Designed miniproteins, single chains, continued (3). Designs and how they scored, part 24

Each design is a single chain, and the fold is of that chain. pLDDT is the mean over its residues in the fold that is shown.

## One batch from the design tools (miniprotein)

Design m8858
Fold by ESMFold2-Fast:
Structure m8858 (fold): chain A 60 residues (1-60)
Amino acid sequence: SELEELELKKLVLEIAANSEEWLLEKYGSKMSPEMLALQKATLEQLKKEIEELEKKIKEL
């Protein structure tokens, strides 16, 4: 179903966001300023996509 597909997409993004947060916490201090900025931007993008999917799921 569409709901199951959206729930799975959200789960995949949540796993990716959690992994990115873990990497930033453990290795952020070892990253170049450019890499750190890129990883932070990636995490913010993942969080936005999760929020959009949550809104879409609630509208079903």
Scores: mean pLDDT 88

Design m8860
Fold by ESMFold2-Fast:
Structure m8860 (fold): chain A 90 residues (1-90)
Amino acid sequence: SKENLNRLIGLGLRVIGLEFEYRLLLETEKDLKKKLEKLKKLKEELEELLEELKSLLEEEPELATKLIERTEKLIKEIEEEIKKIEEELK
């Protein structure tokens, strides 16, 4: 539906915004503890968006699938960065 498509576009823009925030965080934040806290928050926000994207999969399968794949890839990258920082802080 048009409503579901508009919602999906909004969710996609939010994912792009969080991806941009993640890339900036990697370049600008030098405090490892602050970086870790911010990465964990970004991961939580992306996981919430992922659940919302999955809820639209039946209504808009093609676009929702692409956004889900992009979001899952980003979550995995953030999880890898979190693990690296946690090892460095030991």
Scores: mean pLDDT 88

Design m8861
Fold by ESMFold2-Fast:
Structure m8861 (fold): chain A 78 residues (1-78)
Amino acid sequence: MPSDAQVTAQIQQAVDLVDAGDFDAAKQLLKDLLVSLGVPPDLAEEQADGLVALIKSSPSREEAVRRALGAIRSLVDS
């Protein structure tokens, strides 16, 4: 299981990929992260699409990381 620090680092990397316009790489990274946290692959794919959209709509890098962390925590701790 990845640590909180590893989860945060992966989300920061995904935000950087979205900022670079590499949406496919960001989606794949987020999907792999969700699967590593115990989310089924099909649900992880759908949630990764939603997370990319959430990051794209965020007003800042800091807010994108905060929103993505909150969404992932809500999904995993449900």
Scores: mean pLDDT 82

Design m8862
Fold by ESMFold2-Fast:
Structure m8862 (fold): chain A 99 residues (1-99)
Amino acid sequence: SALDEAVRALDAGQPEAAKEAFERYLKEHGEDNPVALTLLAEAYLRLGQYEEAKKYAERAIQVDPDNAAAYHLLAEAYRKLGDTEKAEEWRKRAEQVEA
């Protein structure tokens, strides 16, 4: 399905194709799949689209608060946007979720 195709594109180093496939998956199967939201945030980070990466990582956390990967992606998005204090806060939250 679209999710498997999106994962393969991301693994193959094709973040633009992965982004399009994850967006299609969320549109067809519902906007609240935490795995698809998390990997879409990663695709946006790889593309240098940090505000979008932040948005989707935040939504992934809202859907699944135990998703450590989404906290790490949100921290990285803040770091790339120059908000070092928020990046450190979300990095610490990621470690708490993993504990």
Scores: mean pLDDT 86

Design m8863
Fold by ESMFold2-Fast:
Structure m8863 (fold): chain A 69 residues (1-69)
Amino acid sequence: MGLGKYSPELQKKYDEIVEEIKKEEEKLYEAIKSGDEEKIKESLAKIAELMGEIIKLVIEEKEKEKKKK
């Protein structure tokens, strides 16, 4: 299983973010096809935000390990 060494919570959140990225990727593709520059920028910004959330999840998991009882 992907991320099998991490908590089940991290795995679930990671999978949810990946699905959101796929949806934004589809929106980006349609915006590119229509030449809608504003929507292209919005979709790219959202994808970047979601990628940042994945990075935060990994950092938070490492910090939780540090505080493990």
Scores: mean pLDDT 75

Design m8864
Fold by ESMFold2-Fast:
Structure m8864 (fold): chain A 88 residues (1-88)
Amino acid sequence: SAKVEEIKKKLEELKKKIIEEFGEDDPITRTTVKLIEEIEKALEEGDYKKAAELAEKLVDYLKGVLGEDHPLTKEAEEILEELKELAK
């Protein structure tokens, strides 16, 4: 699906931005990368409901550590909305 590939690209871009901002060894980076990889696996398996649930967990995590107004939190929220549309 072209939409799945677009979402995967956005997840990889979010991963890159987190690494660039905090560094590879930061706990924020490690937790975010792990959640992104779990979302990507759910997408590869066609489990869009699980992908959306994991993305909601990612958004909650980033709100807690970066705040709701942080640009990276907002990017994760946009990915969550797209995953919710796929899960319909």
Scores: mean pLDDT 89

Design m8865
Fold by ESMFold2-Fast:
Structure m8865 (fold): chain A 78 residues (1-78)
Amino acid sequence: MKREELEKEIEEIEERIKELLEQPWTPEKAKELSELIKRLAELALELGIISEETREKAIEFAENLEKLREEAERNKNL
């Protein structure tokens, strides 16, 4: 991707994350947040604004959100 395209995609993802954080917590929201955080980390690494270590930590955080989503989804069905 061109740098301008990467920066634009990052801005779009940041805005979407902000929108989701303003909404009530749901398992669907947690899944979308997880996917957006992973994508943001990959784009930020590609743009050179974060380290590989920071990307790995962001992916781990996103994976923890997915686990939280799975647990919340199980509990909602009770």
Scores: mean pLDDT 76

Design m8866
Fold by ESMFold2-Fast:
Structure m8866 (fold): chain A 65 residues (1-65)
Amino acid sequence: AMAEALREARDVLFEAIDNGEAPSTREEVRALLEKRLGPERADEAMAAIDTVAQSGRDGAAALAK
């Protein structure tokens, strides 16, 4: 589920960037995903993105120590 949600989100975001429709805010990202994938998949994709973002922050904190 998470891997599929991330892949769908990635494909949607890359298509938007290629078309000049790149979202600049979290709200725009969610709105784009909801429009393209529907609200349930948009929620899954946002949760997956948040998990990856949190992992990146935790990694940066570990490196700072």
Scores: mean pLDDT 70

Design m8867
Fold by ESMFold2-Fast:
Structure m8867 (fold): chain A 130 residues (1-130)
Amino acid sequence: APLDLSGIPASATHIDASNQGISDISPLASSSATVLRLSSNQISDISPLASLTNLTVLDLSSNQISDISPLASSGLTVLDLSDNQISDVSPLASLTNLTVLDLSNNQISDTSPLASLTSLTTLDVSGNKV
């Protein structure tokens, strides 16, 4: 059975809901999560993540995401966005705490916004249009 996201306590700091057939993450909008793993779902709308100011590790790989503007104010240090439909990475330019970023297998043609990410130790942009 799919994981019921509405049943997750708002106090939970580590959530793994990978490969659960999830498309709606609106129940997570008030989450206290510091680590959130949502890989291999059917997620396209990540606007509920805009309020998650405690997130440091986020795995959204293998979803249907194209708009990452909700992440523009996050304190993320580790971000996996591989195997999505992302073309515009300008929202990531402000994420100066990022140390690990996986953007592989998207539709990115311009990586110039990533030049401000001076803390990156690991960057994967393979499988893009760059």
Scores: mean pLDDT 88

Design m8868
Fold by ESMFold2-Fast:
Structure m8868 (fold): chain A 66 residues (1-66)
Amino acid sequence: MTPEELVKFAEEKGLQGHGGEALDEILELYKRGEITEETLKEALELAQRQGNALAAVILGEALKLL
């Protein structure tokens, strides 16, 4: 999963009120080695640059739980 795909995923789930499910899925992808901490950091930076506050919150919480 790319940084762009992570931002889109977090935003779409957050808009549906499923931010917690997005968080759990991101952590599961990390545990399986399907995403790296570096990819997650890049996704957070991308969300912040775009002004995507909803995605930034979800991605930031995922990084804290790594």
Scores: mean pLDDT 87

Design m8869
Fold by ESMFold2-Fast:
Structure m8869 (fold): chain A 80 residues (1-80)
Amino acid sequence: NELVEKALEGVREALRALEEGNYEKAKVALLSALKVLKLDKSVPKEVIEQVEAALKALDEGNYEEAKRLLEAAIRKLEEL
């Protein structure tokens, strides 16, 4: 599924940006991925909730929680 692949790439880009300390790039990548994820009804609600929670964690400066949530979302998307 091209939408799932595109969203997975976006979440992976966000995780890389977060690991590099580029929080603005991570946020932009997640917002783009979230828009794509919401277009595909086959995406589990859990994945959308994990990405939204990661965005909130980034806004709160909780980078370790954001990383954990993104890693969980990536694993779930890889199962699709």
Scores: mean pLDDT 84

Design m8870
Fold by ESMFold2-Fast:
Structure m8870 (fold): chain A 89 residues (1-89)
Amino acid sequence: MEEIRELMRRLYETLAALAAAGASAEEIVAALTPLVEELARKVAEATGKDEEELLAQLLADLRAAARLLEDPAFAAEAAAALAAYLASQ
């Protein structure tokens, strides 16, 4: 569980930094894919779920989130929300 929490923290911190920098959807996906792959592996290990299925779902979610961040208004709101979340942890 602690390893999953640390990976999620790193993922959110990286996403917040990229969103604040105005990164493209492609840049966000490229930067976060290794963290998502490790997260899928750790979650599969902890839950007994299929790693490949979890990875596919998490990558789909990441691509969808990255596309939404291409809207500057949404990106600003999402960056503020992520910063508030990280500050509360």
Scores: mean pLDDT 75

Design m8871
Fold by ESMFold2-Fast:
Structure m8871 (fold): chain A 60 residues (1-60)
Amino acid sequence: MEEAERLRKALIHYNDAVEALKKGNYEEAIKHAEQAVELAPGSEISDRARKLLEEAKKKL
């Protein structure tokens, strides 16, 4: 139950990070990606969020 809620919130933050990255809003993309990693560590969502975080940091 709690895990499913954290995964749902992580997915929302990941989607927000993707949108921010598309808009060139790298600081927002970094913040949302970090939240996704923190909420669901060791998940596929956190793996994708970590890759996005690295990409956004390179663009900043």
Scores: mean pLDDT 83

Design m8872
Fold by ESMFold2-Fast:
Structure m8872 (fold): chain A 58 residues (1-58)
Amino acid sequence: MEPLTTEEIGQAGQALVRKLGWSPDEALKFVNELIELQEEGRYDEARKRAQEILDRGR
């Protein structure tokens, strides 16, 4: 599976703040967790977590 792009990670962060009411600090923590998962090669898990947030933010 391809790694998340900077745009996809940014969209997940925006959805956390704007649609789910997370604080910017909490959203930044989540974004950093996605980046860490990708650095570990866990692309499928990172993408699943980002997609779940995007789906809730629709």
Scores: mean pLDDT 77

Design m8873
Fold by ESMFold2-Fast:
Structure m8873 (fold): chain A 66 residues (1-66)
Amino acid sequence: MSEELKKEAERVGLEALTLARARRDEAAVQRVEQLTSKAVKAADEGDLESAKEYLEELKRLKEELE
């Protein structure tokens, strides 16, 4: 479960990071990196609720960048 959440967060984070970098939006890049880091850390610590919340925020940010 945590491994799947971590993998999903890394995948979505990379996609969002690529979009933010293409736009040269430094604020978006920093926000993506922070959310990805928080999601991965929460998943590693077994805090699946927080990991899911950060992943949802990351998915929303990716959608905004598309």
Scores: mean pLDDT 83

Design m8874
Fold by ESMFold2-Fast:
Structure m8874 (fold): chain A 63 residues (1-63)
Amino acid sequence: MELNVPEELKKKIEEFKKLYETDREKAFQWIKDFLGLPDSTPFDKLVAEYARYVKKVEEEYKK
C-alpha cells in the first residue's frame, strides 16, 4: 500500500508557480478553485494555505 505523487498533480503545482510569477490574478483564482477557498480570501492567507497544502501533499506521498 504505497502512494505515488501523481505527475498531473506535480505539473499543476508547477503551473501555479509560473502563474504566480507572471499573472497573480490567475494564480489567485487557481488556488481558490483548487482548495475551495472563498474569492474574498486575502493574499497572505492564500499563500499560507497553498504552502500548507503543498507540505501536506509532500508528507502524504514522500517516503
Scores: mean pLDDT 68

Design m8875
Fold by ESMFold2-Fast:
Structure m8875 (fold): chain A 57 residues (1-57)
Amino acid sequence: LSSLPFEVALEAIRLAEELIEQGFSDEEIKKRLREKFPSLTDEQIDEIIAFAKAPPV
C-alpha cells in the first residue's frame, strides 16, 4: 500500500488480525477499520484484510 505510511499500514493489519482471531466477519472488520482509520479507502481496507489473512510465518 504505497499511499499509506508503513506504521499506519502495520497498525491496521494488526487490528484486522485481532478481529479475525475474534471471529468477526469481513464486513465487521471493514466497519472497525473504517472507524479506527477513517482516512483508508475501501480498496486499502480490502488489501489490509487480505494481508491479515495471509499465512503467518
Scores: mean pLDDT 75

Design m8876
Fold by ESMFold2-Fast:
Structure m8876 (fold): chain A 79 residues (1-79)
Amino acid sequence: DLETTAKELERVAEEYRKRGDDEGTARAYIGLGEVYKKLGKYDEAIKYYEEALKLAKKAGDEETVKEAKKNIEKVKKEK
């Protein structure tokens, strides 16, 4: 269930955010972007991927930076 998955990822993201874990929060936001993309909510998906990109850059997580950029490009092409 995509709705349940989104709710779980939102909780995970909030826990990472409370701990100041920018890398963990960014990865959770990538997951949320994937869920919203599967739901056809492309604008929300882009929003989560852009926030993940910002946090991944702050954390120095180059792999998550690359993943977020690829996902943003892919969603924009699907629109």
Scores: mean pLDDT 84

Design m8877
Fold by ESMFold2-Fast:
Structure m8877 (fold): chain A 63 residues (1-63)
Amino acid sequence: LSEEEVLRIAAGLAYQLMVEKDKETALEEVRKFLLSHGYDEETAQKLAEEAIKRAEELLKEAR
């Protein structure tokens, strides 16, 4: 999988979790997802934060 594909999946997961639960849970689950796909802790944190930001933009468009 390309980094863009992984980020797209992560952003979708973040969006779902932010709607169903909260931002903190979404960040934690996305980070775990990225770590399970071979990213190191620093890169996983960076990509998780980017996924949350993309999810926030999608939530703003919905309202």
Scores: mean pLDDT 80

Design m8878
Fold by ESMFold2-Fast:
Structure m8878 (fold): chain A 65 residues (1-65)
Amino acid sequence: PVLSPAEIADRVAELALGLVRQHGVPPEVVLEMIRRAREQALAQGNRETAAALEEALRRVEEALA
């Protein structure tokens, strides 16, 4: 019932790219949202989710380069 870190990374990257490409959200806004989500996960002690969000962030940055 809980998403794996790999599934979190995949879904976050897919949603972020969809927001930019299909909904016209600026890339910098989406990247900031992922960074804030990662900081929140770290504050909650959820290191696996934070690592998954870091991976999603890298994939989104590379895809938008």
Scores: mean pLDDT 83

Design m8879
Fold by ESMFold2-Fast:
Structure m8879 (fold): chain A 67 residues (1-67)
Amino acid sequence: MKEEAEKLINEASRALADGDYERAVQLAEKAIELDPENKDAWFILARAYELMGDKEKAEEYRKKAEE
């Protein structure tokens, strides 16, 4: 499962760079389901919501990434 989480994180990061924030959220959420302790997935999720203008969700997910 760790390899699958890494692949999802890489794809989520790519989707974020491409401006596909909805895809980045979906991929990051799947990565978190496979490895909830992976802070990179939480950071991507926070960044996607920040770029979509949802500051409240961005802050909540940033806290998860920082713990």
Scores: mean pLDDT 81

Design m8880
Fold by ESMFold2-Fast:
Structure m8880 (fold): chain A 83 residues (1-83)
Amino acid sequence: DERLERLEEELREALEAGDYKRAGRLLREAAELAREALPAETGEGLAEILRRAGELYEAGRPEEAEAAAREAHKALLAERKAA
């Protein structure tokens, strides 16, 4: 999915730049994409983790948000590779 690959790239760039507001928005977009592209149970779980990471960035907790985002990214990457 071109949208997923683009979101992964843009999220990495935002995180490297320390643009946490943009990272939060990208995580919300990734959450919606997960709900649309993945089976309901998997998509819902990933969407919740991604949404939480976005909230943490907006709350000024980038270290916790980064941990959550990495966990979600690893899960999403594993799902994409397995499928």
Scores: mean pLDDT 73

Design m8881
Fold by ESMFold2-Fast:
Structure m8881 (fold): chain A 55 residues (1-55)
Amino acid sequence: SLEELERRLAELTARELAALADPSASKEERRELAMETASATMELLLELLKRREKE
């Protein structure tokens, strides 16, 4: 659902921001979080686009 996608993106964004602020976080952790956040953003945008086209 749209709400699930929005919630997931919010959680991933918060984790990404925390990892960027944490000097103990590894480059791999930051890269994985960035990729996951980008993927979640794309899925949300595609879902929103589909809903607008059905109007």
Scores: mean pLDDT 79

Design m8882
Fold by ESMFold2-Fast:
Structure m8882 (fold): chain A 74 residues (1-74)
Amino acid sequence: MSEALRLEAEAGVYEIAAAVAKRLGDLEKAIEYLEKAIELLREAIEVAEGEMRERLEAQLRATEEELEELKKRL
């Protein structure tokens, strides 16, 4: 597995954890997990190239939008 793929996989775990926390109404925990996912996606983008980088950049934008939505609900 490349470093970018490993970081993407770890980010995905935190995105799933955030979705679970959000469903349970734990918005503070959901925000914490999304912030961790964003950190990992930024690291993945730094080492990714081509289509993978474009895909990761799109995923980062979507995750940042979700984070901002949740912050408005605090």
Scores: mean pLDDT 86

Design m8883
Fold by ESMFold2-Fast:
Structure m8883 (fold): chain A 97 residues (1-97)
Amino acid sequence: GREEAVKRLEEKIAELEKRIAQLDADAPSFTTPEELARYIAEKIVLSTALAFLREALADPSLTVEDLEQILKDLEAGNLDFLVRKVFRKMTVEEYKA
């Protein structure tokens, strides 16, 4: 049910937090502009995904099916796709507001 989906999302949040912490620990080894650009890009993607998941977890209007779909997208490694999909939902009017 919902409790199992919530627990799985909390586990994914913990995994993302661990990935960000590892990335930050490795940051002093990134010395080229290309390495620094990849570090910044990955950190933005992971931090955005983490914020989205925390909002989704706190949203009581989301169904079990919605939560399970988010879990499937994460398990497929589609973090970049998920982040882009969220940004694509913003209208020009919403962005300017």
Scores: mean pLDDT 71

Design m8884
Fold by ESMFold2-Fast:
Structure m8884 (fold): chain A 106 residues (1-106)
Amino acid sequence: SAEEEALRAVLERGIAVAREALALAGGSEAERRAVGERLREVAAELMAAVRAARSLSLETQQELGRAMAALLRAARLLDAYSPALAPAIEAAVREAIAAAEAALAL
């Protein structure tokens, strides 16, 4: 359906932005701020999709919630960036990717 295609597109974009965050390797403050904002934008789009969709299974909703939480956590860690936070950022980004891929597989 059009709703399923729209949700798939948002999830695929979320994975792409999350992968961009991994590839950033710290980067500049401006680059981290830009990627963090894009992570928040995708999380907001996923939240809107969950609120709008009446036909999503509970399992899909749980994976979408996990993806949103992980994207927002990654964004917050990027805003507070230090080299000591790099493993936590990588873990949050990988969790977001895994949850989004799980939702796409359902």
Scores: mean pLDDT 84

Design m8885
Fold by ESMFold2-Fast:
Structure m8885 (fold): chain A 55 residues (1-55)
Amino acid sequence: SEVEELLKKVLEATEKEKAAFADPSTSKEERREIVLETAELTLKYLLAVIKEKVE
């Protein structure tokens, strides 16, 4: 399902974010991009859950 695929992407993005913030060589610009990507995927996941559960 779309919900399951989006959840997997959110979890993968969260792990990537953890790795980036643990690495002192990661630039501020790269960290910002990763945070924004994680936030966008999380919002898409929440919207997909609402659409499936409210309908």
Scores: mean pLDDT 83

Design m8886
Fold by ESMFold2-Fast:
Structure m8886 (fold): chain A 60 residues (1-60)
Amino acid sequence: GPSDEEVVEGFKEAFIKETGDEELSIELKEKVLKAIKEGDLEKMQEYVKEAVEKARELLE
């Protein structure tokens, strides 16, 4: 599958496109990257899910 870095970068790009908020996407990228480094894949998945929900709210 895709590398951890590719997943994080794709997620950042999708977030910028949907929200227009580059700073928010950078903070989220750092949180996901930290979770990956710590081996907390479940926590990384939780951050991804929360981010998607927040992106929907911001577009409303």
Scores: mean pLDDT 65

Design m8887
Fold by ESMFold2-Fast:
Structure m8887 (fold): chain A 61 residues (1-61)
Amino acid sequence: AEEARELLKKAQEAVEAGDRDTAMRYILKAAQVANDLMDQGKEDEALELLDEIARVGREVL
């Protein structure tokens, strides 16, 4: 969970730097962590992370 928030923070930093490709790569890595949380039965943590991913993704688009 905590590592995914670091990935989203790096994605936001990349957006501010104008590096859309780097931002998208970090967003995709965070989405992989959310999938892993679902597989572990940590549904609430996964859904919270997916909501954060959606918010950051809107800044890239």
Scores: mean pLDDT 79

Design m8888
Fold by ESMFold2-Fast:
Parts: sequence; C-alpha cells; structure tokens
Structure m8888 (fold): chain A 90 residues (1-90)
Amino acid sequence: SKEELERAKEYLEKAEELLRQGDYEGAIRYAREAALYALRASETLEGILKTIGSVLQVIGAELDAELTGDWKGAAERAIEAAKRAIEAAE
C-alpha cells in the first residue's frame, strides 16, 4: 500500500540519520523496519521475493555484527538492503 511504502521511506531516513550519529545498532533496527514495511507494500510475486531477499540481507548483517563486532559495516549493508527493498516494492 502507499502508506506502507511511505513508512518504509521514513524508517530508511531515520536509519541513515542514526548511521551518521554513530548509532549503528539503531541504524540496523530502523533499516530492518524499512525493509519489512517495503515487504508489506509489495503487491507482486517478484516484488515480494526481492523484498524477502533484502529482509534476509538485513538480518544477515545484524547477525554478522553480533559475531564480528563490525557494527558500522553491518549498518551500511542493512541500509543498502533496505533501499533495494523499497525499490523492489515500487
């Protein structure tokens, strides 16, 4: 839906702001929400499959951060995955 897509974009903007502030855990959390809202906005099978892939990439980045301690790299990857999710939902 339009509202879900708008929420996805708002969460992405917050994720980018948190990344700038050095809040990498917060950036990942908001990027995950952005990807999930993009998934909810997806109406086509292709869009749904692409957004699921992006959500899994965000989860993978979060798990990598927990294991390696590279929270900055994980946050950057999570934000890029969320951007792709939003593009796929459009």
Scores: mean pLDDT 87

Design m8889
Fold by ESMFold2-Fast:
Structure m8889 (fold): chain A 97 residues (1-97)
Amino acid sequence: RVEELLERIRRVLREEASPEAAATLEGAVDGAVARLEALLADGSLTEEEVEEEQEVLIALIEAAKRAGQISERAAEELKELLEEIREEFLERIEERR
């Protein structure tokens, strides 16, 4: 599920973002997901860590939008996809009880 959401994010970035913004945002999203997956595997992932990674990614999207490197529509689409990723990690935390 997360991998499918990442593929959708990469598609939006490839089609709607400048090459520089696409590279930066793709790297940031991939890095955040890798960190959350590692913490989930270790049993140490908390809701706070998921929210912190989400906040950083949203800030990067908003910065790219203000710089004109991504459209407002694409920025909203990316934020919706990041919210779906957040929900997936929160669900997986609950399942690990």
Scores: mean pLDDT 84

Design m8890
Fold by ESMFold2-Fast:
Structure m8890 (fold): chain A 105 residues (1-105)
Amino acid sequence: VDEIAERILSQVPNVPENRREFVLELLRLLAENGYLTPKLIDYALEEARTYDRFVTYVPRSLVEEVEELAKKYNVIYKLTPVSKEVAAEYGIDEEAYELVVPLTS
């Protein structure tokens, strides 16, 4: 997981330490629950490279833990509901949200 986090974060110059730690713990949370798929990793890499942001999909069951992590690391984020079709494309079999975190100011 640490290698995946570093691969994503290395796409963006000067990512603040609090956002690096948030992304690492979030990716560990997703991996532990079986949601860190190759397609999701590729999507996160593309978003980081193109827009200097971290983007992933979060199942509803993990939303509270994700929001607690964002509060712990003082990270600004946006959570937007996505369709069941989009969720299924990323291996999520429940209600899901797109998480967007700016990696620069």
Scores: mean pLDDT 84

Design m8891
Fold by ESMFold2-Fast:
Structure m8891 (fold): chain A 65 residues (1-65)
Amino acid sequence: NIEKLKKLLEELKKATDEEEIKKIKREIARLIEELTGVEIDVEKFENLPKELAIHLVEEILELLE
């Protein structure tokens, strides 16, 4: 849900370990797919720079609220 996505976004902002960042990105991509019904390429999302991934998630949250 939206609150879980917000929590994952905050965890992503704080994460510094590459494996943790990838894990959080995977969880975010799957949750966005669940919330929007749009299939997300998880591998492509994982490969986005952290800063761009954060920005994209913030924009999606604005659209969902």
Scores: mean pLDDT 81

Design m8892
Fold by ESMFold2-Fast:
Structure m8892 (fold): chain A 75 residues (1-75)
Amino acid sequence: MKEAEELLEEARELALEAVAALKAGDEERLAELAKREEELIAKLKELLSKSSPAEQQEILRRLGEIQEEAGALLA
């Protein structure tokens, strides 16, 4: 699961950077991060399409944890 681990790490870093940019009102940084998010989503969709049901469940669970962490920082 090296590919999944790398993409999940990128997702976590991107989510935390997006939180920081939102709090700072940095529109230029948000635009840059949105572009990176589009690339990451494309890679994640490809990975999920070739993953087993068990791998898909684990990836989605970890993505949910990342989103929850980022959401808590925005509250």
Scores: mean pLDDT 81

Design m8893
Fold by ESMFold2-Fast:
Structure m8893 (fold): chain A 77 residues (1-77)
Amino acid sequence: MLSVEEVRARLDAQIAWLREEIKKDPERAVELGRQTLALLDELIERYKDNPELVQTLRDARARVRELIAEAEKKLKE
């Protein structure tokens, strides 16, 4: 089973990758961000009895939402 530290490391890597996609293809970054949010929602439901992991996933969800907003802003400018 993945530790909270391993989940955090994987989420940080995913977020870093998403930031690079915003620079290269902001339209694709929005779609990938939405897919990441859906995955995070599924993981929150799956691990709902682990409050530390749920909080880590919710924090990542907020960061992904901010990145989607940044990508959408670039598409409108």
Scores: mean pLDDT 82

Design m8894
Fold by ESMFold2-Fast:
Structure m8894 (fold): chain A 72 residues (1-72)
Amino acid sequence: SLAERIRRLKEEVLADPTNQEAIKELASALAEAYKTDPALFQELAREVFTALRGTPAYEPLLKALIEAFKDL
């Protein structure tokens, strides 16, 4: 499921917060959640950004998500 994919990518980013490819994939998966199920997006985005707060991935993920939304 999309939720399982987002949680897997979240764990990958937590394991390596400098992994630009994982950050970009996580942002794209979150953008897909927004497009298909906005309520699920709100829950998962909260979970992801809460988990990544204070890591080097936080700001890059936010920027990648904004860019992903431009392509929706």
Scores: mean pLDDT 86

